# Ledger of designs, part 98: designed miniproteins, single chains, continued (3)

Each design is a single chain, and the fold is of that chain. pLDDT is the mean over its residues in the fold that is shown.

## One batch from the design tools (miniprotein)

Design m11626
Fold by ESMFold2-Fast:
Structure m11626 (fold): chain A 76 residues (1-76)
Amino acid sequence: MSAEEKKAIEEEIKEQLKKAKEYLEKGDLEKAQEEIAKAEKIYLANVKHLSEETKKEFLEVSVELGLELLKRGVYK
């Protein structure tokens, strides 16, 4: 994979994670799940080429989504 291709993929993942985080802040869990699902598909296809920073960001957003889902399940 070229440096340009790697950067483009990481930027796409980060953009999708940013959108997911924005939807989580707004309480739109369905749209947040859609954006993280898009990021997950690209992440899984390219995980061996991704930086540690991008992997951490993906995990952080995934955990945040999980916590918001738990809050909504308990408090509705």
Scores: mean pLDDT 77

Design m11627
Fold by ESMFold2-Fast:
Structure m11627 (fold): chain A 97 residues (1-97)
Amino acid sequence: SVAKIKEAQLLIGKGRLAFEQGNYEEAIEYYEKAISLLPEDSSEYASALNNLGEALYKQGNKEEAIEYYEKSLETATKAGDTLLAKKSKKNLEEVKK
């Protein structure tokens, strides 16, 4: 649904704003809600997973961040979103260092 994708994009925007303010818990809540509205095979879904991973990493939840970056990379690759796949892969490599 186009309406659900637009709502999810608005929620991702709110999550990113919370993230930039250091409110990682609030960012996670927005990203989880966005994920629930998006098709699991979409680039938007992969983007929300990557953002969720970044917020978890900032909280020190490295193992969960790895899981979400890996799922984001797989989903973005299958969706043909090369730019997002590259971003998720870079985040995954950084967290594993």
Scores: mean pLDDT 90

Design m11628
Fold by ESMFold2-Fast:
Structure m11628 (fold): chain A 119 residues (1-119)
Amino acid sequence: AVVLTESGGGTVPEGGSRRLTSQVSGADVANYSISWLAQRPGQPREGLALIDAATGGRVVAGSVAGRATISVDVAKSTAYLDLSGLEREDTAVYYSSASSAVGEVGAPVYGAGTPLTVV
């Protein structure tokens, strides 16, 4: 069973930058596609970026294009979301999810999230 542990949230000034981290355990991260999602107060969860850890193929949502970079360090079993030009509207709980990229397609597994407040 894959487990995701997010960190890197907290309070950040408007216009600032933040790296969010997802530590992947219980499985080889290279066999997974990792997504980052934001859940803003009173709004549904929105997908921001996805990376296939085996290929490095990535997609970034238009809402954060030019401000977000997704990456994975397979040796460290860690996925990152680098955010820049932070706006007050980026205040959200940020979740990572993992979906199997090889073999049988399972339901996505989510971490507990890391809250980020832009002030």
Scores: mean pLDDT 85

Design m11629
Fold by ESMFold2-Fast:
Structure m11629 (fold): chain A 80 residues (1-80)
Amino acid sequence: STLGEELVKKIEEAKKLYEKGKEAAKKGDLEEAKKLYEEAKKIYEELIEYFEKNASPDVLPEEYYEVKEKLKEVEENLKK
């Protein structure tokens, strides 16, 4: 993709937070997992808002759909 470096970095940051959250949940650190999931959710939400404001729905990049799917995964884990 031709996605900007800053957007790629934000996506990777959110992925790292989500993975750390899953690791904390596996250890039974549910409060830490929740904090990490909420941080990942915030970044994914900012990315979705950025894409939606800067592109029409018919020309959204592949990364938009990946981020939207990841946001849904994080939200499901926050409901546990």
Scores: mean pLDDT 80

Design m11630
Fold by ESMFold2-Fast:
Structure m11630 (fold): chain A 56 residues (1-56)
Amino acid sequence: LGEKIVEGALKLVEAGMPKEAAIQLAERELQELLDEGKLSEEQARRTLKRVREAVE
């Protein structure tokens, strides 16, 4: 699950999306999963960190 979010963000940046916009989309997607109880706060934080590191 988290890997798909990281991969999605990377593909968006490769397609020309600003890094900050791709990170914001990933954060929104993680928040939706967290609200649905499909992801823990720890998993969401780790995945968002991985997104930021990957798009640097």
Scores: mean pLDDT 80

Design m11631
Fold by ESMFold2-Fast:
Structure m11631 (fold): chain A 94 residues (1-94)
Amino acid sequence: LSSVSQEQYDEGQALIVEAQKYVAEGKYEEALKKLEEAAKLLGEDHPAVLHALGIVYEAQGKYEEAIEYYEKALEKHPELESAKENLEKAKEKL
């Protein structure tokens, strides 16, 4: 994450929070749009973006896709505890 400025990181993080709010409301298309904006600031491979995409797919009942995104997030940041917890929960649904 050394190539991302603090300002870009803060903006990207705020967009991820907005996306999670849309997920809670069942507005998955709006959530994905916010994550596309976050990816432009942080990078499409950023672990926070990948983890948030997993959350969107899991909320839609797409557990196989959610698992793939959580695994990708952990490949980029192995210490991301929330992604580990969500990965285990998603695997229980299969």
Scores: mean pLDDT 84

Design m11632
Fold by ESMFold2-Fast:
Structure m11632 (fold): chain A 100 residues (1-100)
Amino acid sequence: LTPEEEADVKVALALIDLGVTIATTGLSRPEAARELAEHYARKGRLDDVANLLAAMKVEGDTEAYEAALKAIESVVGPETAKQIEKRADEIAELARKARA
């Protein structure tokens, strides 16, 4: 897989995890994104957090993105959250290139 294709797969898997969370909890998309991001962050699964944030960026879901980002800031602190946000931006850009 190219880096672009790998990023697109990561985004797709994050959207599946989010969809399962919505289906099993009945939460709204922003609430589910917040809960899933917090869960990943508390388990030290920071790559999964970045993939989820990237998925929200690719989908243009600003509300879900902001809810998830605020939740992880409370768990990992603002400096680590900023690093995760930067990684999410990189993944989102690569995923968009895979679709072009």
Scores: mean pLDDT 87

Design m11634
Fold by ESMFold2-Fast:
Structure m11634 (fold): chain A 64 residues (1-64)
Amino acid sequence: EKKKEELRRKFLEKVMETARETMEAMLYWSLTLEDPSYRPELEEELEEAARLGEEANRLKKELE
């Protein structure tokens, strides 16, 4: 039970990290509408959000 609670906490942490990076990517996307020079930063944030999402999905599978 305690181990599942720790895993749930780690999962929630990764979900929150993924949400935060996704929001940052959306902010950069908005910036690229005004200034296309922000495109590399947008692509980096999208890649990081995808990586964190994969980690969250892996933790979710361990909770099942």
Scores: mean pLDDT 80

Design m11635
Fold by ESMFold2-Fast:
Structure m11635 (fold): chain A 85 residues (1-85)
Amino acid sequence: MVEQLEQAIRAGEILKEKMEKLTDVEKAKYLANDFILALESFPELQEIARRAKAEIDKATSKQEIIDVLNRTIEELRRKLEEAKA
């Protein structure tokens, strides 16, 4: 689990950097949903992924998508701390 969480956090940070360079909100949603779909493959992350997907689907701006990614990454970091304890 620790390795999977570290990889997911790293992927999310890379996605955020790519997102800041994008101007198309629909493309940003597509990339964010692709990341969330990867998280759904882990049973322990399914609830986090489902909540994030619902927020991404409702987002109307790139900043709202980035904000959802920030919250999702923070939840993953909390789970990583719990897994290391």
Scores: mean pLDDT 81

Design m11636
Fold by ESMFold2-Fast:
Structure m11636 (fold): chain A 65 residues (1-65)
Amino acid sequence: MYFKSEEVRKKAEILRKIIDDYKAGKMTKEEFIERLQKELGISKEGAEKVLDAIENNKEVTVKIK
């Protein structure tokens, strides 16, 4: 069962910090996957999906309607 709101915000903050560290070149791809598993408790497959999304997510400025 899920617990939303505050839990989602905390997970997002942890994820943001890990992404920022990775983009700053402070860790390798393997370390990034390991940290996602350790700090967010996600599977290796899930961590690989996040890494793929970041590598394919070029800085794009898009306005939402």
Scores: mean pLDDT 69

Design m11637
Fold by ESMFold2-Fast:
Structure m11637 (fold): chain A 86 residues (1-86)
Amino acid sequence: ALLLRTDARPGDLVGAYVPESKRGAVWGPQMALALGMTLSTETYDNWQAVADALISGEVAAVYLPDPYGAEVAARDPRVRIVFEEP
């Protein structure tokens, strides 16, 4: 799932994902393009670190695979799911 902070603006977006995951490596860059953000993307070692970076405001957008995306969106009203992978 692609998650975005509710206060994020496209021109200011920095995304995060786990690049060693095949899903993260594919959807992370496509997320940046879809949101109209720069391709400056932070990378993290695990999905919890990516989720924590979004919740803390360190990054404005993240890609998280299910069930992590749904879990984060349920816990924090400052984040929303804007795209779910098929």
Scores: mean pLDDT 67

Design m11638
Fold by ESMFold2-Fast:
Structure m11638 (fold): chain A 80 residues (1-80)
Amino acid sequence: MSKEELEAEVDIAMEVMAGAVAKLAGDGLEAGEHYEKGGEIAKKNGDLELAKELYLKGAEAYKEVDPERAEELKEKAEEL
Protein backbone atom coordinates (compact mmCIF):
# COMPACT_ATOMS: atom_id res chain seq x y z
CA MET A 1 0.00 0.00 0.00
CA SER A 2 1.30 3.47 -0.88
CA LYS A 3 1.62 6.24 1.72
CA GLU A 4 -1.33 8.02 0.05
CA GLU A 5 -3.52 4.90 0.33
CA LEU A 6 -2.56 4.35 3.98
CA GLU A 7 -3.26 8.01 4.86
CA ALA A 8 -6.67 7.77 3.12
CA GLU A 9 -7.58 4.61 5.09
CA VAL A 10 -6.64 6.30 8.39
CA ASP A 11 -8.62 9.44 7.47
CA ILE A 12 -11.67 7.33 6.52
CA ALA A 13 -11.46 5.39 9.81
CA MET A 14 -11.24 8.64 11.82
CA GLU A 15 -14.25 10.17 10.02
CA VAL A 16 -16.31 6.97 10.50
CA MET A 17 -15.46 6.91 14.22
CA ALA A 18 -16.31 10.61 14.64
CA GLY A 19 -19.60 10.09 12.76
CA ALA A 20 -20.54 7.12 14.95
CA VAL A 21 -19.77 9.11 18.13
CA ALA A 22 -21.84 12.09 16.90
CA LYS A 23 -24.74 9.75 16.00
CA LEU A 24 -24.68 8.23 19.52
CA ALA A 25 -24.74 11.78 20.92
CA GLY A 26 -27.86 12.55 18.82
CA ASP A 27 -26.07 15.10 16.60
CA GLY A 28 -27.37 14.16 13.16
CA LEU A 29 -25.77 17.17 11.47
CA GLU A 30 -22.28 16.41 12.83
CA ALA A 31 -22.70 12.67 12.14
CA GLY A 32 -23.81 13.31 8.54
CA GLU A 33 -20.89 15.68 7.91
CA HIS A 34 -18.33 13.09 9.11
CA TYR A 35 -19.88 10.21 7.10
CA GLU A 36 -20.11 12.44 4.00
CA LYS A 37 -16.42 13.40 4.34
CA GLY A 38 -15.44 9.74 4.85
CA GLY A 39 -17.37 8.83 1.69
CA GLU A 40 -15.57 11.52 -0.33
CA ILE A 41 -12.17 10.24 0.85
CA ALA A 42 -13.19 6.64 0.03
CA LYS A 43 -14.35 7.70 -3.46
CA LYS A 44 -11.05 9.53 -4.15
CA ASN A 45 -9.17 6.44 -2.91
CA GLY A 46 -11.10 4.28 -5.44
CA ASP A 47 -13.15 2.38 -2.83
CA LEU A 48 -16.56 2.96 -4.42
CA GLU A 49 -18.33 0.33 -2.29
CA LEU A 50 -17.18 1.98 0.96
CA ALA A 51 -17.97 5.44 -0.46
CA LYS A 52 -21.54 4.28 -1.22
CA GLU A 53 -21.99 2.86 2.30
CA LEU A 54 -20.70 6.07 3.91
CA TYR A 55 -22.89 8.32 1.72
CA LEU A 56 -25.94 6.26 2.74
CA LYS A 57 -24.98 6.52 6.44
CA GLY A 58 -24.57 10.28 6.00
CA ALA A 59 -27.98 10.49 4.30
CA GLU A 60 -29.60 8.63 7.22
CA ALA A 61 -27.89 10.98 9.72
CA TYR A 62 -29.07 14.08 7.80
CA LYS A 63 -32.63 12.76 7.27
CA GLU A 64 -34.37 14.77 10.05
CA VAL A 65 -31.96 17.75 10.29
CA ASP A 66 -31.23 18.42 6.59
CA PRO A 67 -33.53 16.37 4.33
CA GLU A 68 -32.29 18.10 1.14
CA ARG A 69 -28.70 17.10 1.92
CA ALA A 70 -29.88 13.57 2.80
CA GLU A 71 -31.48 13.24 -0.66
CA GLU A 72 -28.34 14.64 -2.35
CA LEU A 73 -26.16 12.02 -0.63
CA LYS A 74 -28.58 9.22 -1.61
CA GLU A 75 -28.30 10.33 -5.26
CA LYS A 76 -24.49 10.47 -4.92
CA ALA A 77 -24.47 6.89 -3.59
CA GLU A 78 -26.69 5.74 -6.50
CA GLU A 79 -24.24 7.34 -8.99
CA LEU A 80 -21.45 5.06 -7.71
Scores: mean pLDDT 83

Design m11639
Fold by ESMFold2-Fast:
Order: sequence, then structure tokens, then C-alpha cells
Structure m11639 (fold): chain A 67 residues (1-67)
Amino acid sequence: SAEELIEEARKHLKEAEQAEKNGDLDTAARHYRRAYEAFQKALEEDPSNEEARRLLKEVAKRLGLPA
């Protein structure tokens, strides 16, 4: 479901932020990418989810990817 995908994406976002705080930029980038993929899938299931759209844009900016 879109809700499960958003939960998965949020978990990866939290892991990315923790890794970034610890200076582990490679781990942070990997988790940001997983969050990006999960938010994209969530929007495919529920295109009206404004939270997922907003967070996708934020993650995309960090990765240099389109949103």
C-alpha cells in the first residue's frame, strides 16, 4: 500500500539523516536513494499524497535527481 511505502521511505530517510550526522556519506546516499524509490512507488499508488510528493522533492534535490 501507499502507506507502507511511505513508512519504508521514512525509515530510510531517518537512517540517511543519522548516517549523514555521523559523517558516513556513502551510507547516507544509499538510504536517500531507497527513500527516493519508495516515495516514487507511493506516488504511483496514490498520486494525491502531498506529503510523499514534498518529501520526494527534498530527497531528489539531495541526490541530484528529478522529482
Scores: mean pLDDT 84

Design m11640
Fold by ESMFold2-Fast:
Structure m11640 (fold): chain A 73 residues (1-73)
Amino acid sequence: MEEIEELKKKAEEYEKQRDDVLATGQAAIDRVKAGDPENAADNIAQITRLVDGQVAKLDKKAEEYRKKAEELE
């Protein structure tokens, strides 16, 4: 039972990190729009690609831990 809770906690940690990455990315996009609107499109595209890459990695980690928890149930 303890092991299932630990695995769920790990999945939640990665999900929280994903949400933090999304929030940080949005804040960066908002900053670019406010500070440099003429170059915003290129900078937003770069930020979006970096965020998407990090989100995909974190989602994969969260899924791995959720699957392990489900296997022990």
Scores: mean pLDDT 82

Design m11641
Fold by ESMFold2-Fast:
Structure m11641 (fold): chain A 68 residues (1-68)
Amino acid sequence: GLEEELKKLKEELNKTEEEVKKLQQQLQEAIQNGASKSEINKLEMELGVAEMHKATLQTVINKLEKKL
């Protein structure tokens, strides 16, 4: 049911938030340590994908919660 779907989506959101935090930390460390432009670009792309996934999950959760 919708309640079970919401629970699964909230668990996925928590995992995605954790991934975003890790990528933000890795990007900051890469910049501080003088990593190559290629390495920084890769981390920026990975962070962007994770942030987009987080935003999509939040939107779906919000829509489902309005139906409960």
Scores: mean pLDDT 86

Design m11642
Fold by ESMFold2-Fast:
Structure m11642 (fold): chain A 110 residues (1-110)
Amino acid sequence: DKEEVVKEVGVRVGRALSDTIATGSFAALAAAFDLAAEAVSGEYGEENARAIAEQFELYAEVLRQMGQASPEYARMAELLERAARAASGSVEEALATLAAVRDEALALAA
C-alpha cells in the first residue's frame, strides 16, 4: 500500500502544479506547497518527499522556460526550485522551506 500512497501523492502534487502553469496563479502554487507539506508531514513522509521533489524538479523546468518571457513565471520557478532542493533533504528542512515558499507565494498572489 505504501507504493500506491506515494504514487497518489505524486499525481496530486503534479496536478496542482499543472493547474499553477495553466492559471499563472501564485495562490495555486501556494496550494501545491500546502499539499506537499501535508504529505511530507504524514505517514511515508520521506518517500512522499522524494516523489514530490521529482514533480517539483519537472515542473520547475517548465516554469523556468516560461519565465524567460514572464517575470511572474520566473518567480514561480525560483520558489519551486527552492522547494525541490529542500524536499531532497531532511523532512524537517523540507517542511520549513515549504512553509517559507508558501508564505512568499501567498504574498505575491495579492
Scores: mean pLDDT 87

Design m11643
Fold by ESMFold2-Fast:
Structure m11643 (fold): chain A 68 residues (1-68)
Amino acid sequence: SELEKLKEEIEKIVEEIEALPVTTAEQQDLVDTARRLKEKALKSKDLAEVKEILAQLRALKERLEAVA
């Protein structure tokens, strides 16, 4: 299902985020936010909400990579 595929993508992105080096408080806050978004997405049955969370996680990963 599309919902299952999106949740798999969210798990992958958060794994990638958690693999990035964290040396600043800003980076730690971004990782903590990614974990909260993942938990919200995994509990959701709303396709639109899960798509929005995936988009937010992609933007957050780009921000983390820019700071690292």
Scores: mean pLDDT 85

Design m11644
Fold by ESMFold2-Fast:
Parts: C-alpha cells; structure tokens; sequence
Structure m11644 (fold): chain A 61 residues (1-61)
C-alpha cells in the first residue's frame, strides 16, 4: 500500500541518518521502493533492506 511505501521510505531516511556510511546504499533502496508498483516488487526491496540492516547492525558490534 502507499502507506507501507511511505513508512518504508521514512525508515530508510532515518537509517541513513543513523548509519551515514550506508547512506548511499539506503538512498538506492529508497529509489527502488519508490519505483515499486506491486507488492512483489516492494517485498523484493524490503528483502534487500533487511540484508543491509543486518550488515549495518553487525558493524556496531
């Protein structure tokens, strides 16, 4: 839904502020989320975000 897309874009922006070393990757994911026209396309981008988030969190340990 549009609300889910908007929420995801907001989360990506916040993550870019918290993890500036990953800002460029998060911005690219945001472009993909904004371009997603179907739930399957959005789910694919969310899978990429999950992988990036796990990497970013691991870097803090």
Amino acid sequence: SDADRDTTLMVLDLLGQLFPEHRAELDRLGDGVAAARTDDELLAQLGRLDALFQEAVAKQQ
Scores: mean pLDDT 73

Design m11645
Fold by ESMFold2-Fast:
Structure m11645 (fold): chain A 60 residues (1-60)
Amino acid sequence: TEAHQQLLRAIGRQLRAIGDILDAELSDDSPEERRRRIERARERLRQAQQLMDKASRQLD
């Protein structure tokens, strides 16, 4: 279904965002630059979670 496809896409986005956070934490960027990268990746995680929540409601 549409909801199932949205859930799978949201999971993919969440995994990519987690990878971005790990990459930023392991970088030799300055602490300030690293913080900005993490905040941006966290925003993408939040968006992916919203998509998962929306799809989950349709599957209930």
Scores: mean pLDDT 77

Design m11646
Fold by ESMFold2-Fast:
Structure m11646 (fold): chain A 75 residues (1-75)
Amino acid sequence: MSSVEEAKEIARKAMEDPDLGIGLALVLANVGISLSAGDREAAIAALKEAIEGMEKRGAPKEEIERLRELLKELE
């Protein structure tokens, strides 16, 4: 799979599995860094979806803010 498809799959699985909530933040941070080297647009899209999902789930504001900061750097 491309980095784009991999990032979306990881985000989707983590959002569906609450036990992977912390894993989603860590994985997306690492994926975002990796994708910024190749698939920047995909990283931006995946991060936007992850932020919305975390907000809906009631994730800590600090985690959401970190993802938003990464998103701004990629844009």
Scores: mean pLDDT 60

Design m11647
Fold by ESMFold2-Fast:
Structure m11647 (fold): chain A 94 residues (1-94)
Amino acid sequence: MIEEEARYAMVLMYNAIAKLLAERGKEEEAVEALEKALELAEEMAREGAPVAAETAEAVARAAREIAEKAKDPEMKEKAEEIARRAEELAREAR
C-alpha cells in the first residue's frame, strides 16, 4: 500500500512537472517527464496495483493537454503517442 501510494504520488508529480515545463516552452523536457510517468504507471499495472487504471488515466489526461498545446510537431506526436499508450493501459488495467 505505501509503495503503491508513493508511485502514484510520483506519477502525479511527473505530470505536474510536465505541464509546468510545457507552459515554459520546454516541450522536450515535458515529454521526458510524461515518459517517466507512463513507465511508473506501466510498472503499477504489471504488479496489479488497485489504482493502476486511475494512474494511467491521469497520465493520459496530462499527455493530451500537453499535446493539444504543443507548438513543436514532433513533441506533439510524442505526447499523443504517450496519451494513446496510457489510455490503452488504463483500459487493460481494469
Scores: mean pLDDT 84

Design m11648
Fold by ESMFold2-Fast:
Structure m11648 (fold): chain A 69 residues (1-69)
Amino acid sequence: RPLTLLEFARRVAEELGISPEKVLLAYAYAVHLGMSVEEVAKKLGISPETVERVVRAYQEAVARGELPP
């Protein structure tokens, strides 16, 4: 089933223990703006590992047909 970006953000935020707003910003900066994991982590004040988990969750959701590429 297709997810909205907001549903995706809430799910990932719960898994990672961060706000949905930080998930959406990490997604936007890494996926849409093409910023590096380290740049996004520095900009948002979160760990590079947390940014990588957001990007991986997005890639998995796309692979499942839940989000568009």
Scores: mean pLDDT 82

Design m11649
Fold by ESMFold2-Fast:
Structure m11649 (fold): chain A 55 residues (1-55)
Amino acid sequence: SMKEEKARKLAKELLKQGKSEEEVVDTLVKELGISRKTAEKIVREVLEELRKEAE
């Protein structure tokens, strides 16, 4: 969905800026109106993607 794609993009940006997982989850919930459960899932998935990008 467009909302989930926007959430993933925002999460990746905030995590790259050094924001904590909890701060990113809170931002996704407040800015995009998604559930905390969905935000936590997205943040976890984005973190795994970023870890795999690091050599």
Scores: mean pLDDT 82

Design m11650
Fold by ESMFold2-Fast:
Structure m11650 (fold): chain A 66 residues (1-66)
Amino acid sequence: MYEEALKLIEKAREALEKGDIETAKKYLEEAQRLGVRLVLEGDEESARELGKEMQELKKDPRLADI
């Protein structure tokens, strides 16, 4: 799950570079769902690191509504 979530964040960054904001948002939402599952499964450390990655990406104003 953590590795899958990191790949989703990578795809979101690629979509942003291409100007595909809707696809980037979709990948971020999928990564957020995996982050919730990591917390529920007790992998709080991976969830915390994933949260940091997502917060850095969310600094882009094109993602302000996520």
Scores: mean pLDDT 79

Design m11651
Fold by ESMFold2-Fast:
Structure m11651 (fold): chain A 77 residues (1-77)
Amino acid sequence: MSAEELRAGAEELEKKGDYARAHSAYGMAALLEGDIDTAIEHYEKAAKLGDKQAAEALGELYKKQGDDEKAAEAYAA
């Protein structure tokens, strides 16, 4: 799936009011484009809205960056 397709899917999710999944899709699109900072921002918003998969992805990104403390906090969601 391309970043363009993920953004289109995210727009449809926003249209349906599913902001948690929309932010997860935006985060995945940013990851595919190599924009880690934007991916973290969107996954953080999705995790805050209760998306467990986004919380797991956020934890993995923080761990990859060496931030074990933030990774542990994300996994605890």
Scores: mean pLDDT 80

Design m11652
Fold by ESMFold2-Fast:
Structure m11652 (fold): chain A 92 residues (1-92)
Amino acid sequence: EAELRALVAAGFAAGAELAIAEARGDEEGARRAREALEELLRLARERLGEEAAERVREAAEAGYRLARELLARGASEEEVRRAVLEAAQRLA
C-alpha cells in the first residue's frame, strides 16, 4: 500500500511537470517528464500489477489536468508546483 501510494503521488507530480514543460515550450523538460512517467508505469506494473499501473496513469492524468487548469488561470509555475506538492502529499 505505501509503495503504491508513493508511485501514485510520483505519477501525479510527473503529469503536472509535463503540463508545465509544455506550457513553457520546454521540449527537453517534456521529454524527461514523459520518460519519468513511462518508468513509473513500468515499475508499478512489474511490482504491483496492471491495476496499480492504471492508478498511476490516472494520477498522472489528474496532475496534468490540475497543472493545465492552474496555468490557464494565470498561476505562476511556483504556485502550480506548490499546489501539486500539496495534492501529491494527500495521495501518499
Scores: mean pLDDT 86

Design m11653
Fold by ESMFold2-Fast:
Structure m11653 (fold): chain A 75 residues (1-75)
Amino acid sequence: EEEAELIRSQAEVIARTYREKADRVAGSDPELAAEYRRIADLAEKASQYAKEGNVEEAKRYLDEAIALGRRLAER
């Protein structure tokens, strides 16, 4: 339960952060905004799985969100 709660909290922060980033750049860089929304969507899925107690799926989606964020930072 504690691990699921930690993943849920992290995923919710990431989802919120990337939704805000997407909104800020939507008018100037719609392609980047779309990639930020994809990260937020992955993080929301991680949060949902964590709420259901499915820690393995929650980790998979959280890791994918983090990996995509890292790839965008390398551009």
Scores: mean pLDDT 85

Design m11654
Fold by ESMFold2-Fast:
Structure m11654 (fold): chain A 55 residues (1-55)
Amino acid sequence: SMRELLLEQYKIQFEKVSKEKALDLLQTGKLVARRRGDEELIAVVEEAEEWLKKK
């Protein structure tokens, strides 16, 4: 699914930056998704955030 592909892309990109920077980027992405009313993108961002917290 597009949701799974987006989550995998986030994981790949976040390997290249600090955990703190990755979390900042996710918070920005969540705000954008909320303004758009994009429920699928909100869910992807929240899954990526939980993945980072466990890393």
Scores: mean pLDDT 78

Design m11655
Fold by ESMFold2-Fast:
Structure m11655 (fold): chain A 69 residues (1-69)
Amino acid sequence: MEEAKELYEKGLKAYKEGDYDSAEEYFQKAIELDPEYVQALAYLAAVYNRKGDDKKAEEYILKAAKAQG
């Protein structure tokens, strides 16, 4: 959980800097460690939306919604 959070924070920094490729990699690694990580799932959806991958964006927003329940 601590390691997943560290990866999430690195992804968030990359996302804020506009580095969506690095953000995708870090958020994906965070989700590999914690599949129920709502914030990482939500930001990965945002990354895919920014990259124009609407289908993956929708997939991950639905995963985030389920993890939030």
Scores: mean pLDDT 83

Design m11656
Fold by ESMFold2-Fast:
Structure m11656 (fold): chain A 77 residues (1-77)
Amino acid sequence: SAALELGKEIARGLAAQAKAAIESLGGTPTVTETEDGDTLTITVTSDKGLTATVTATPSSVSVKSNVPLFPDIDASI
């Protein structure tokens, strides 16, 4: 559905922002995507212990992060 594809695009955009934030702090990010049914989970990790996990479902996008200046997000779509 269009909503599911939009959620995945938002999640990938947020993961790209987390990656850029980690790189700006001198970290080397690694991005891993996993799909389980309609749920996309993108995990961004780094050599500096900075992490962000982005989860997209058909109805929401959420972020859990310890990256400075990249906040936790919970949003309905």
Scores: mean pLDDT 80

Design m11657
Fold by ESMFold2-Fast:
Structure m11657 (fold): chain A 104 residues (1-104)
Amino acid sequence: PVRGLPPEDENVEFAKLLREDGEKALELLLKRAAEVREWLRSQPLSPEERAQLDSLSLEDIAQAIVSILAGKAAGLSREELIKNFETSLGMSRRIAELIIEYVE
């Protein structure tokens, strides 16, 4: 324990507050992911690309949004982001490009 560390009960309450703030952030992110999904469904997609979009969870789209924002801040190129989404999420290049375009 570090000098000045709060009592265990205060640490539990602090962790709960951070969790509640994190839940609100996640709720807003999932709402944004739903908006992105709705926009993607309005785009010209092949039947195969549309089926892939329907197979993506809101959490998958949320992860892509976070990765775009973090990658942009870190100086990653659009091509590096696309390759990461193809590899980690099994996402088609077209869907990855559209998500990046929407977030930009």
Scores: mean pLDDT 72

Design m11658
Fold by ESMFold2-Fast:
Structure m11658 (fold): chain A 89 residues (1-89)
Amino acid sequence: MKEIEELLEKAKQAMREGKSDEAARYVGEAVRLLLQKDGFPEEIAERAAEAASETAKRLVEQGVDPDKAIISALAVALAEAVRAWLEER
C-alpha cells in the first residue's frame, strides 16, 4: 500500500509540473502493482495500467486537477480490469 501511495504522490507532483508522460508512467505503475497484489493476472494488470496511463496523460494535457485526474484514471483502470476479467475464457 505505501509503495502504491508513493507512486501516486509522484504522479501528482509530475502533474503539477506539467510532466504528462512522467505522470502517466507513475499512474500506470501504481495500477499494475495494485492489481498484482490483488491477485489479478499479469495481462489484466497490464491492460488496466495502459488504460490508466492513457487517461492520466490526456487529463493532464487538458489541465484537469491532479487529484481528479488520478481518481478518473483509477476508475478507468478498474473498468478495464473488469472488462478484461469478463473476457477471460
Scores: mean pLDDT 83

Design m11659
Fold by ESMFold2-Fast:
Structure m11659 (fold): chain A 92 residues (1-92)
Amino acid sequence: KPFEEARAIDEEVAQRARAAEVPTDENKLASLYTAAGILMAAGVYRGAAALFEKIVEAHPEDADAWRMLARAYEKLGETEKAEQYRQKAENL
């Protein structure tokens, strides 16, 4: 079924994103933001969340990244994680 195929792709992208190195320079950070934004637009929310998690690991003061991470988890129905990340953004 199309939903099962999309979910399998999202899980695979998320696994690859989790294996990616934490961005240590602005060019890598910009590339991850672009990739995560594309994944959000495509509905690949687990993959997008994994990339935003790498961004906030590098820049924990980036309120926009925490907000995007919260949105990704909200789209996944993980409301508790979404609220935690939203609170992180609000406290910055």
Scores: mean pLDDT 76

Design m11660
Fold by ESMFold2-Fast:
Structure m11660 (fold): chain A 55 residues (1-55)
Amino acid sequence: MKEEIIELARKAQESDVEEAVELMREIGERLVELYRDPSKRELARELLRALEELS
């Protein structure tokens, strides 16, 4: 899960604008799903931090 989202972010950085938008949507949807589950919110926060470091 965590590695999948980071891989999507890396691909978005290397993609054209159209493909990057679709990848960012998928990342957003996965993060929202994690945030809806209280037991996974900490994981979502860790992923957001990792994504910031890739920016």
Scores: mean pLDDT 74

Design m11661
Fold by ESMFold2-Fast:
Order: C-alpha cells, then sequence, then structure tokens
Structure m11661 (fold): chain A 68 residues (1-68)
C-alpha cells in the first residue's frame, strides 16, 4: 500500500535522525507530517489506537487515509 510505504519511510527517517542525535552528529529536522506518519505506523503495528485527545491534525489525516 502506498500509504504504508510512506509511513515506513517516515519511521526509518525518524529512527535515523534519532541515531545521529544520540551519536552527537548533525541530524536532519523531522517535519510534523513525518513524525505523524511514524507515530501512526508504530500504533498500527502494535494494534494500538492513539488517544483522541492527543491526536494532531496531521495524525488524523494519516488515520483517515489509512481507513480508505
Amino acid sequence: EELEKRMEEALKRVIDAGRLTLAGQPAPAISPEELALARVYVAKKQNASLPEELITPEERKVLEELEK
């Protein structure tokens, strides 16, 4: 699925940026959209739903696209 590939790529980018930060190296900035894709992907793989109170507009868009 196109959306699942986008989420997987976003998670990889977030993880790579985190590894660079932990190593004390310059890391690229993560956009709110990329962070939302990564968070939704992790929740989906864990069969967990995101709390409605904590869902950002970006995460809502990803969830709506995933439902289709």
Scores: mean pLDDT 72

